# Designed miniproteins, single chains, continued (2), part 21

Each design is a single chain, and the fold is of that chain. pLDDT is the mean over its residues in the fold that is shown.

## One batch from the design tools (miniprotein)

Design m4746
Fold by ESMFold2-Fast:
Structure m4746 (fold): chain A 101 residues (1-101)
Amino acid sequence: ALAERARLIAADPEAFARFQNGVEIASYYAERFGDPEAAGRMATAAMVGAAALAQGASVEEAARIAREEALRLGLPEGLAEAVGYAIQGKLEKAYELLEEV
């Protein structure tokens, strides 16, 4: 499933950019708070959302899918919302949420 999603994202420049936003905030979280396991789950949730965008979902739907996947993976609501904002390209809001967790 992850390999298939990676191929879909790589073929779609917009989906790839949204995925990179998710990886950026996940990397920041790992560095800032020393939690690479949570960061890995954030990146996975971002991949799921970005893959949905590559398959024709709206940005809003892709962000919702990313948030729901983050919650399914056991991330707290603040981190799940941050991933959703990253998929929307709202990086400033995503970073604000990381500081509140």
Scores: mean pLDDT 87

Design m4747
Fold by ESMFold2-Fast:
Structure m4747 (fold): chain A 73 residues (1-73)
Amino acid sequence: DPLEEVRRLLEERAELHVKQVEEEAGEEAAEEARKLAEREIAEAVRWLEEHPERQEEIAEELREEVEKWKAKM
């Protein structure tokens, strides 16, 4: 299920980003980053539900982005 994979990858990327924001800028900044990520993920998933042909391409791109984020952490 490409849409489920995209959602999972978006959530994983957001979690890594929020973790880094918390370490560098503190809990308050991390909370704001988390709220922004939740909104962005909901919007992205909604858009992809209407564009199923883009789901696999975006999943592949996100897999690369998540690996990149893990390498930096």
Scores: mean pLDDT 82

Design m4748
Fold by ESMFold2-Fast:
Structure m4748 (fold): chain A 71 residues (1-71)
Amino acid sequence: LEYAADAAFEAAKAGDKEAVELLKEAIEAYQEGDYDKAIEYLEKAKERAEKTSPEAAELAEKAIEEVKKEK
């Protein structure tokens, strides 16, 4: 889930603590094998990041695509 980690870095650089928290939750859910929960957190992170870091939002979208392929 490389894109989610990159998204968290960009969100942190932009100062968006909520987006960083949501991306960490998504990574944890993915590691537990809960792909539906991972997608839910990634969607929430993307929505938050759209206003603060377009780069983080784009990376979150790529992470969603990656998780959907695993399912």
Scores: mean pLDDT 83

Design m4749
Fold by ESMFold2-Fast:
Structure m4749 (fold): chain A 60 residues (1-60)
Amino acid sequence: MEEIVIEGTFVGVSEAVARAIAEREARELAKELGGEVKDITVTRSGDTVRVRVVIAVPRP
């Protein structure tokens, strides 16, 4: 298994909204890659919300 890490930043949204967007995007990407979502981390710093997604994919 290989892990792919994707990080993004949102401004002016809540943690709940950022998490919902991250979950939808992570699920779609996992389907495209034939993998699975392992972790989604959402961190708020003032008006900025940072998201980190970890997807495990099968090795070629």
Scores: mean pLDDT 80

Design m4750
Fold by ESMFold2-Fast:
Structure m4750 (fold): chain A 69 residues (1-69)
Amino acid sequence: MTKEQKEAAAKAVANYVRDRLLARGMPEEQADAFAEEVYERAKKVAEQAKNDIDLGKGLGEVVREALAR
């Protein structure tokens, strides 16, 4: 897995979280700020992933934590 693929996965996770928060009625400014935080966390998690399974588990944890609050 390349750096570009890992960054794309992190961005996809951030966009997914943003869409979920907007669907819950969160204002766009707050959803955007939170999605940016999620992107930074997802990017760090993706950098540590050794394979596709680790990447999926790590990013899944980021999504779960982000949407649990």
Scores: mean pLDDT 80

Design m4751
Fold by ESMFold2-Fast:
Structure m4751 (fold): chain A 60 residues (1-60)
Amino acid sequence: GPTLEEILKLIGEILREIGDILDLELQLKKNPEDEELKKKLEEAKERYEKLVKELREMSK
């Protein structure tokens, strides 16, 4: 099974992606037509969903 260090690293990556998503959402509220920000936000959400799925599988 996964080590505690591997689990904590994955949690850290999830928290980082949450921070990035929140920052991008705030930036997009100020610049709602910025297609590059929209793309970065979508990519960050996709990375977050993948990491959460990995964490759920490790916890089974």
Scores: mean pLDDT 86

Design m4752
Fold by ESMFold2-Fast:
Structure m4752 (fold): chain A 57 residues (1-57)
Amino acid sequence: ALEEGLKARKEGDYDKAIKYFEEAFSQGDKRAAALLASIYRERGDLEKAQEYLDKAV
């Protein structure tokens, strides 16, 4: 899930990247939370970005 999300993000498919990172995060991968925070920040959703940053630590 994390690797697939990273590939989707590199391809510019942010919706697909979010889906895979949410899956990785639900499986306990804290790196996925940091990556979700980064994507939400890039999309201008600063509230969700901060929420996921708090979950990454």
Scores: mean pLDDT 79

Design m4753
Fold by ESMFold2-Fast:
Structure m4753 (fold): chain A 72 residues (1-72)
Amino acid sequence: PEEKAEELTRVAESLRGAPPEEVAEAVRRKAEELGLSESVIDAAGLLAKLYAEGRITPEQMRAALRELLTAE
């Protein structure tokens, strides 16, 4: 779960300055490529959008993704 959370966070960070919707879409695509469930893909996209809006830090996003992946 840690490695997948880091990969998703890295995708969001690589798109710094892009519109929140584009960051969310990129993270959703990566989550789908990683074989994650539809609910996790949706939640990961929401977290990426919050990060792109400046509402959470990369560290907070990674921690939330890790919890999400562990809870599934």
Scores: mean pLDDT 81

Design m4754
Fold by ESMFold2-Fast:
Structure m4754 (fold): chain A 114 residues (1-114)
Amino acid sequence: MIEELIEGANRVVELLQEGRYEEALEELERVLRKLIEELIKDPNNEEVREVFQLLIARTTATLERQGLLTPEQSDELRKLLTELAVAIRNGDLEKAYETLDRLIALLRELLSAA
């Protein structure tokens, strides 16, 4: 399980670096959905939390390095990530998925404008 999530996280970054944005977003949604499920089941799982935080940090940094995120768009993304983290902490799977859908929609809009 965790090894597959790490491989998926690495695949997201690889796809972004290759400019394969639609595939990157589909893989990102799949991996984040699984990470959210695991974190709600076991909020004290430090390994899953670390993979989640690293994936978010690497994805954001990659998009910023490619010039695909303005500082203002990075702030919006950070707000959605904060809302997602709160939903996970509260064990609210439905709200976590709704926030994830909003995050993916924002990223899709940003990447379609590039």
Scores: mean pLDDT 82

Design m4755
Fold by ESMFold2-Fast:
Structure m4755 (fold): chain A 69 residues (1-69)
Amino acid sequence: MSDEEIRERLIELLKRAGVSEEVAEEIAEMILKGASVDEIAEVLRERGGLPLATARAVAADLVEEKERL
């Protein structure tokens, strides 16, 4: 699967979690560049507006999804 296809899939999952398209695009790029679950969770909390526990769960799920693609 291409990086573009992975990016679009991650953006779709983030938007379903209630994250804005702008923040979803930023986080998808972070995941593609190998950012850690903790780094992704911090951005989801600060810019995505998610509670820390939810941000960590979403970040872990997204990293696992990317590794399966």
Scores: mean pLDDT 81

Design m4756
Fold by ESMFold2-Fast:
Structure m4756 (fold): chain A 83 residues (1-83)
Amino acid sequence: KQEAIDVDAELALVEIQVAIAKKSLERGLPVTEEDIRFLEKALRRAEEVLQRAKELGYSDIAKAAQEVIDEIRRLLEEARKRL
C-alpha cells in the first residue's frame, strides 16, 4: 500500500512538471537548454516510475507512466525544434 502511494505520488509530481513545460511551449515562450534538461529529467523520473510500477505489479500506474513518457517525448521533439 505505501509503495503504491509513493510510486503514484512520484508520477503525480512528474505530471505537474510536464504540465508546466507543455503550457510554456503552448504560450510560445523561448526554449532554452535549461528547458530541454528539465524535460530530460522529467523523462528519467517517469521511466523510473514505470520500471518500479512494473516490478511491483501496479499495472494502472505503469500504464499512466507510459502515457506520461510518450507525452514527454513529444514535448522534447517540439522543444528541440524550437531551440
Scores: mean pLDDT 83

Design m4757
Fold by ESMFold2-Fast:
Structure m4757 (fold): chain A 72 residues (1-72)
Amino acid sequence: MEKIDEELYQGARDLAKAGLEELGIDFDVESLSPEQAFRLAMELVVIRALFTDPDEIRKEAEELVKRIKEEQ
C-alpha cells in the first residue's frame, strides 16, 4: 500500500514539475510533501480545464504555487 502511494505521489511530482516548466515557472517541486505535490498536480489540471489562454493559465498556476509555499 505505502509503496504504491509513494509511486503515485512521485508521478504527481513529475507531472507538476513538467506542467510548471512548460509555463516557465521555476519551483522546487521535490521540496513538497507527497500530499502537496499531489494537490499541486491536480489543481494544475483543473486550471488547464477552466482556462484556454496560456497567459491566464500561467497566472493561475503562479498564484497556486504562492499559496502552496505559504502553507509550508
Scores: mean pLDDT 75

Design m4758
Fold by ESMFold2-Fast:
Structure m4758 (fold): chain A 91 residues (1-91)
Amino acid sequence: HMELYKPTPELKELLKRAGVKKDVFTKGEIYEALTDLIRREGAIDEEKDPRVVDLRGTPLGKLFGRDKIDLSNAEELDKLLEKHTVNLNEL
C-alpha cells in the first residue's frame, strides 16, 4: 500500500510557481519535488559547501523559517515534509 502526501496550500503555491502541476505525491516524489524547489529558489556557493542551500530572503525560506537547508540531512528534510505536507490514506 502506497502512502500519499499533499502539500499545504503555501507549499503547493510555491511548487505551482516552479511549474509543478502535481497535487498528490508519493513520499519519494514529494522528497524530490521539495529538494528541486529548494535548489531552484535558493543559492548554492560551490566554493564553500554545495550541499547547503541559502534560502535567506526567499519566499521558501520564510515558509520554512530557515536561512539555510542542508540537502544531505535527511532528518531535516523529513521534518520540513511533516510540517508542510499532509499524509493521505487515499487520493
Scores: mean pLDDT 75

Design m4759
Fold by ESMFold2-Fast:
Structure m4759 (fold): chain A 62 residues (1-62)
Amino acid sequence: VLEELRRVAQEVAKLISEGNYDEAIKLLEEAAERFKAEGHEQAAEWLQRMIDSVKKIKEKEK
């Protein structure tokens, strides 16, 4: 779980640096759904908080 969360975080950071906020949000949403389905509730909750953070960054970018 921790290893996969690290990879997701790195992918998201890359997408944000490229200005691809929508792709970053989509990646986080897909990861959150997968972790929740697998019973990793805490990881899914962390990913949901990250989605909220990326959405706020996108909103301020506008």
Scores: mean pLDDT 78

Design m4760
Fold by ESMFold2-Fast:
Structure m4760 (fold): chain A 80 residues (1-80)
Amino acid sequence: MITEEEVLKIIKEAKTVEDLVNKLSEKYGFDKETIEKIIKKYGRFPPGLPREFLTPGSLGLDEETAKKIVEEIEKIKKER
């Protein structure tokens, strides 16, 4: 079962957006591309800055973002 608290913990522990994508992909068994699309949808990505320099906090990935990530992951699990 995926919880908002578990996703929020992963967001807080990830040092970069790339690390966040990797941790969520490994934890929930989704492709990195699928997780990246979810984060892009709810995170604010500056057009000129490489992802390896972005932290989850710098993109406004917070408690609300964790809720949205859980909803999207559950939706994808239902659709497969």
Scores: mean pLDDT 70

Design m4761
Fold by ESMFold2-Fast:
Structure m4761 (fold): chain A 56 residues (1-56)
Amino acid sequence: GLAALQAEAAALGAALRANPEALPTVWPHLRAGGEAAAAGDFAAAAEHFRKALAQL
């Protein structure tokens, strides 16, 4: 849901600030998460951001 998306986005943002060189590696998950959120699928968006965070 939206709360899960907000939590994953906050964690991902913090991790990327600490490790910005990982951005190219996580970019496909960021794009997919953004597309899911734009479509209103916040659960799928949170899952994509979680996968991005797992790559860091």
Scores: mean pLDDT 81

Design m4762
Fold by ESMFold2-Fast:
Structure m4762 (fold): chain A 61 residues (1-61)
Amino acid sequence: DVVFDEEKAKKIIAASKRLLDAGDQETVDRVLQKAGELVAQGKYDEAIKLLEETAERFRAA
């Protein structure tokens, strides 16, 4: 049995780490809090997308 939630949790952790490395502390905290709410609702793909898009915007700035 492949635990689908475990794989998505790993992607969220990796995306969160990229955000922490790229962004300012206040913006990172707000985005991580919003992503946490999406995870609590089972919206893992939306949480991953939010974290990755935000990290990419910081990297491009």
Scores: mean pLDDT 71

Design m4763
Fold by ESMFold2-Fast:
Structure m4763 (fold): chain A 61 residues (1-61)
Amino acid sequence: MEIGDEVMKELAVDTSELTLEERLELNDRIFEAIMKKLKEKGLFSPEVQERLERARRRAAA
């Protein structure tokens, strides 16, 4: 949850103004930024990566 706040600050995006297409593109950027933050914090693992991939696929479906 705190990682999400850090990612949103890094992207400097107001989600209330996004179109559907922009939200899908933002999801990809969010997942990439979360992966980066998890690696920086030493919390990255294959299980975390799989969970993020499942969330990405669910968002794309």
Scores: mean pLDDT 65

Design m4764
Fold by ESMFold2-Fast:
Structure m4764 (fold): chain A 118 residues (1-118)
Amino acid sequence: MKKTETYVSEPVRLRVREGEEAEAEFTFTNKLPGKALATVSVTARALGPGEAEVEVDVYVNGKLVGRKRARIRAGETVTLTLSFEVEGGDTISVKVRVRALRGDMEVEIRVAVTLTEL
């Protein structure tokens, strides 16, 4: 039976003024002894009255392995999902950038990482 581990971040609120950018970084370690399929899910919920772009960049041991972008408006929620392979002991860093495109924005970010043994 393949072992699965799931890590969920505490929610982080990013506040950005129109034309500005804010970043949050989340770091996880693959605690499985060997290769795993990592699935990273980033949920962004728009709390502010504006429009923002959300960019998710995922790094393994400092190397970029994937990125996704979405636009969100007030009251919208988006989930961005990336899947990739990691070795045992690898460090996964998830950088979430929020740029306010129109008006001031507050965005709540949550990150979940599921690691399934390969």
Scores: mean pLDDT 87

Design m4765
Fold by ESMFold2-Fast:
Structure m4765 (fold): chain A 76 residues (1-76)
Amino acid sequence: SAEEEAKKLAEEAAKLATEALKARLEGNLEEAEKLEKEALEKLKKIMTDESVSEEVKKKLFEEMNKKLAEAYEKLS
């Protein structure tokens, strides 16, 4: 389903964003920027998909933001 595809994209985006944060902290800025761009592209795809409800989009973004905040707190 479109919601299952969106969930997979959200999980991939969260993973890419976490790897980007690690790369940035290690001083690998070029790698961090590439990973951030890939994460953003996946997020854009979720946001522009009319098959995914606004409620599901909101829930997925809240879950991603929580994971990123937790990663930031542990690494920073």
Scores: mean pLDDT 81

Design m4766
Fold by ESMFold2-Fast:
Structure m4766 (fold): chain A 67 residues (1-67)
Amino acid sequence: MAAEEERLREEARELAERASEPEALTKLGQLGFDAGQKGFDEVAGLAFEAANEAYRRREEEARRRAL
């Protein structure tokens, strides 16, 4: 379990770096869901936090375009 949790955490961090890509965002959501099912709340939270940050970046870009 610990090794699996660490792997998912590392994958979440890598996906967070690439969250600007739609595919990476999709994988991040899947990873967060999977981690939650396994009881890895820490990893699930990290994945949700990264996804939220990616949405904020999209909002910033859209806002600049709208302004």
Scores: mean pLDDT 77

Design m4767
Fold by ESMFold2-Fast:
Structure m4767 (fold): chain A 83 residues (1-83)
Amino acid sequence: SLKEKIDEAIEKGDVFTALQYLLQLKEEGKVSDEDIERLAEALGIDPETLKRFLEDPSDPEVIAELYEKLKEQIEKDMKKRLE
């Protein structure tokens, strides 16, 4: 299921794949607050920011905020792997 794919992507640290599956789940009307909270924790962002992104993924303000948070998390992960 899409929920299982989200969980697998989160466990693998593939946050971009998890986000894509979450968007598909939202399109199907099956996204839960728990799914949003899980991905938000994995991304290190506020669940409300992720909810805003899911409601309007074309909102440039929300997209910019999400990208900045994703960039911060990627940089942290890269730093851990280099040290």
Scores: mean pLDDT 71

Design m4768
Fold by ESMFold2-Fast:
Structure m4768 (fold): chain A 82 residues (1-82)
Amino acid sequence: PEMVTVPATVLLLADENGEPVAAIMGLGESHEEARANARAAFEALRAASPVPLSIAAELDTDVEVPRALAEAHRALVHDLRA
């Protein structure tokens, strides 16, 4: 099937007033990798943001995603770390 179940970490992001403004999700082959990918994405977004961002909530879960999305995410992470 097109869909696969993968480990994921969801980060809910808040602005300086504590209001939720965004959510990001990291995927990986393990929950440790998913957390690392989510936090790396947050750090990149925080560095690029003109306004302060903080993590309001963090949730480890498993998600069903299209296989193509999981493969694309893996390829991007590999290129970034190489």
Scores: mean pLDDT 75

Design m4769
Fold by ESMFold2-Fast:
Parts: sequence; structure tokens; C-alpha cells
Structure m4769 (fold): chain A 59 residues (1-59)
Amino acid sequence: SLKGVKVVIDSTGSPITTEQVELFAKAGVKKIVRIGSGPTSAEARKKAKELGVEVVDAV
């Protein structure tokens, strides 16, 4: 259980953008878990790291 942590589970299969990462970080999200999609782009990973957001590709 990740109770007490703001986590987003993304099962859409679509790439996550840097703009979406910024919006999630602004909303206080600490972790994004991507399910059923390809690897997160280097650009999106870099932005997430800069904003203190963990990105996990669960494929």
C-alpha cells in the first residue's frame, strides 16, 4: 500500500509528456507508474527528475 503518497497510475498506453509531468508535480504527485506502455521518453524522465517525481515503467 502506498497510502500517504500522491501516486498516479497511468494505464492509457500513451507517452507521458514533459507538460503532463509538470502538471502532476504542481499537483503534489511524487510517483507516476506507467502500465502497458513503452519506455518513458528521456525528456519526460529528465523533467520528472528535476521536479522530484519518480517515474516507473511497469511494462
Scores: mean pLDDT 71

Design m4770
Fold by ESMFold2-Fast:
Formats: structure tokens, sequence, C-alpha cells
Structure m4770 (fold): chain A 76 residues (1-76)
């Protein structure tokens, strides 16, 4: 259901980097642009930011709405 206007949310909490890349590729190929990456693990957030920038550069300029990405470590 398309109830939001041009914005996408991708929850990558606990998702391995390889699977996160697959989900990000799907969203970016659909024309979405990453606007924000949020999480408490700075190393994982930085890896996701670098991966998104690389994918956006390879896929060309984004024309869709901004993506908000959520990354949180699982509880102990």
Amino acid sequence: SALSRGSGVVDLTGVPLEKAEEQLRTALRAGARVGRIEGSDPERVERLKALVEKLQAELGPATGGDLTIHVRPPPP
C-alpha cells in the first residue's frame, strides 16, 4: 500500500551486510534516494553509508524519495 509520498523506510536491524546490500539495491533500483541512516552501531552505520553511496554512484542519479534506514543491535 502506497500511503506515503515519495519516502521509503528500510529496517536493517540485525540484518547481515550482504542481505542489507540486496535490500538497498532493490530500493535504489526503484529510484529511491537515501536521506538518513540511523543506528547505535557506528561501524555498521558507516559501512551502510559507504555502500549506499557506492550503489547510488553506480546506478546513477536518484529520482525517488528519501530512504530512512534503521540499524540497531539486537538485545543481549
Scores: mean pLDDT 62

Design m4771
Fold by ESMFold2-Fast:
Structure m4771 (fold): chain A 59 residues (1-59)
Amino acid sequence: SSSEIQELEHRIRELEREIRALEERARKRGGFSLDEQIQLGVLQLELAVLKLVLRRLKS
């Protein structure tokens, strides 16, 4: 539904902002900590899953 698509697009944008913020913090510090690498991986996996769901809903 259009509502589900809008909710997924909003969550995707939120995750992309979180990933960018984490990458920017790591860039300024000169690298990722182990905890940050794990968090980045979790966020990237969630983003990938939501993008796949969105693609299926639009197909």
Scores: mean pLDDT 86

Design m4772
Fold by ESMFold2-Fast:
Structure m4772 (fold): chain A 70 residues (1-70)
Amino acid sequence: SADEEEIRELMKIWEKRLKEAIKKGSLSLEEAIKLLDDTVEILEKILSEENAEIVRKLAEEAKKNLEKEA
């Protein structure tokens, strides 16, 4: 669906920006992971169960990608 595509695109942009911020020294890896987890918690309360599940899976993937580049 369009909502699913939009969520995937936004999460991809978010991951890219978090990686850039870590490289720039604006965020630590721990701060980036915490920010991502807090955002997921908020979105889970607002989104449909289907979209919440997509966000959870994409966030776990993003965390793994952030940790691999540290």
Scores: mean pLDDT 81

Design m4773
Fold by ESMFold2-Fast:
Structure m4773 (fold): chain A 85 residues (1-85)
Amino acid sequence: KLEKIEELLEEIKELIKKNAPEDVAKKMEELIKEALEKIKKKDFQSAGDKLFQLRQIIIENLPKEVAEKIEKLIEEIAKLIEEMG
């Protein structure tokens, strides 16, 4: 399940790199890195907080169609996290 979460996070990073300004992309990549670190530690509450912050930045900075794609990927990650807890 962790490998699938890493795959989904990499897909999110690629969408961000193609659609966001470089400075915003770096902030989002840092949140993704922090979220993955928390998931690896089984700190799912902190991971959820990082993913929430990521969603806010995505909604504010990316086109609606891209934001909706990333939201679906985050929902898949959240489901996988619930299955691990």
Scores: mean pLDDT 82

Design m4774
Fold by ESMFold2-Fast:
Structure m4774 (fold): chain A 56 residues (1-56)
Amino acid sequence: EETDRRFAEGAAQYVKELLEKDPEKGKEAAQRAISNAEKAGLDTELLRKLVEEALK
């Protein structure tokens, strides 16, 4: 759904920016974003792909 896509894109962008400033904080943010999405029942497939791309 639109909410899942918007959340995934925003979370991945936030993680990417944070990784450039502090790699450890960026990695923690990535894990928290995925965990929060799973707890909220959101589709995590897109989020995981975008986060993995940001971590490269």
Scores: mean pLDDT 73

Design m4775
Fold by ESMFold2-Fast:
Structure m4775 (fold): chain A 56 residues (1-56)
Amino acid sequence: ERRQLAAVALAKKLLDNGYLTEEDLEEIAKRFGIPLEEVRELARYLADQGLGEVVE
């Protein structure tokens, strides 16, 4: 499922870098064809699980 693949990609970026930027969220949204707001929701969820931070 596209949302699950996006979540895995976001988690990988968080584990590699410790943070996600707005550019990372836009890239993932385009790559998987998911609304940007849904990608932001997934990123916030993963950050809340302790995988890293979402930065402006």
Scores: mean pLDDT 80

Design m4776
Fold by ESMFold2-Fast:
Structure m4776 (fold): chain A 61 residues (1-61)
Amino acid sequence: MSLEEKVAELNRILGQLSTEAFEAVVAEARAWAEANPDASPEERVDHALGIARRALAAERA
């Protein structure tokens, strides 16, 4: 999956979340990026995808 495809998938998942879950995912992704300032754009997107997928699974449960 390209970086563009990963970003598109992230946006698709974020659009399925409640406002509360969306805000939590954004906050967690930002905190991780601040803790990992040398992380590549792809690494940041991969981490955000992991957070978003867990949030979606939790809302599904």
Scores: mean pLDDT 82

Design m4777
Fold by ESMFold2-Fast:
Structure m4777 (fold): chain A 56 residues (1-56)
Amino acid sequence: SEAYELAKKGAEAYKKGDYKTAAEYYKQASRLFEEAGDLGLAALARKASEIAEKLA
């Protein structure tokens, strides 16, 4: 799914230390997971985005 692909891009950016880009991808993934009804994955992606934002 598109949400999953965005989450993977977020994880890759996070591993590279690009926390701003990681936060943006995770935030987009969270919105798409919410729209798809995957509330657990949406919450996880949102938390990952918030952590990345604090590290940026």
Scores: mean pLDDT 86

Design m4778
Fold by ESMFold2-Fast:
Structure m4778 (fold): chain A 89 residues (1-89)
Amino acid sequence: DKEELQLKIIALEEGIKVNPKDAKAWNNLGQAYLALGEYEKAIEYYEKAIALDPKDAAAWRNLGKAYKALGEDAKAAEYYAKAAALEAA
């Protein structure tokens, strides 16, 4: 539901204002924008999450999903491989 996603985005944005180093909040914000079909914004927020926590396999996998949605198959494959390597560690 778009309305539920918008409420989630508002809550996440308020949380990020208080703690801009919350990598999980950035990843969750990216997921909300991915669900809205806003793939470029989702990528920006996943990149912020990864910059804060480069070992978050979920953020790498989500970045791959966003690039796959844009037709960037080679980049998607690289990010999926990164996520898989982190999950196997």
Scores: mean pLDDT 87

Design m4779
Fold by ESMFold2-Fast:
Structure m4779 (fold): chain A 82 residues (1-82)
Amino acid sequence: SEELWREVEAALAVMLASLGKIAENKGDYETAAELYEQAARLAEGVDPKLAAEIYRNLADVYEKMGQKEKAEEWRKKAEELE
């Protein structure tokens, strides 16, 4: 059912976001950014509040990489979902 797929997508988003946080904590910001972006895109259709939180984490990672303009773009995307 569509509801089951929605639950699967939400679970995958949470798992990917958790992996992104682990990568971020290890200083692997490129991997963290890739994982957070995938997680947030999966979350957008099923849990916009979760997606907004993950996009904020993605913005923080880009800021740590010195990419301030890209960080601001992701913060704005998070605000659009809240």
Scores: mean pLDDT 87

Design m4780
Fold by ESMFold2-Fast:
Structure m4780 (fold): chain A 56 residues (1-56)
Amino acid sequence: SMMEELEKLKEELEELEREGVRAVLAGDQATMQAIQAQIKAIIDSLSEEERKYLGL
């Protein structure tokens, strides 16, 4: 269902955010930029309703 897909996407975004924090702490700018680009691409692909559901 659409809600199950959104929950899976929420988990993916949370995992990317944790990975991004680790990259910042390690001083890995390349990994940080790649993760930021992935997060942005996911958010930009979402509808207004989907973003609201995810608290974005």
Scores: mean pLDDT 84

Design m4781
Fold by ESMFold2-Fast:
Structure m4781 (fold): chain A 82 residues (1-82)
Amino acid sequence: GKKTLRLIGMLLRLIGLILDNEDNEELVADLEKAKEILMDVLRGKISIDEAIERLRELLEKSTDEESKKVLEEVIEELEEIK
């Protein structure tokens, strides 16, 4: 349904950002981890609430300001979906 399509849209945006920022190793590492968390939601391995918790932990550990902004946006969109 609509929730699944929004999750796929978020994944595609993360993939696009990784490809557009390949020289920013810190951003790529953070967004690859965020991508895996969203994939786990799509596979039914974790809940959206668990994904939000894991993304918040990733945000706290992030040292890249652009990564932090993207992670905040992903968390906000997941809060809207749940």
Scores: mean pLDDT 87

Design m4782
Fold by ESMFold2-Fast:
Structure m4782 (fold): chain A 95 residues (1-95)
Amino acid sequence: PPSEEELQEEVDISMARMKAAVAKIAVDRNPTKENYKELGEAYEELGEVEIKAGRYERAAEAYEEAAEAYKKAGDEEKAEEAKKKAEEAKKKAEE
């Protein structure tokens, strides 16, 4: 049976996914740099939660989405950091 830690992990992942979905809707309605920044932050949080869950392939996907959002927000530094995290997650998924 799932432990209390495993249940909290599933809740954290679901909340992060909902946050990313809400941010994506905001971008779709109004594609501003501010909304893209929030989208990048939401996907970065999702990537972090997926890493903690050991879901490295899912984490890589989230970090790739974060990198694209940060690039559209004009935050090249955060976009590069997210790309690096995506590559690190891909390497762990292939181990």
Scores: mean pLDDT 87

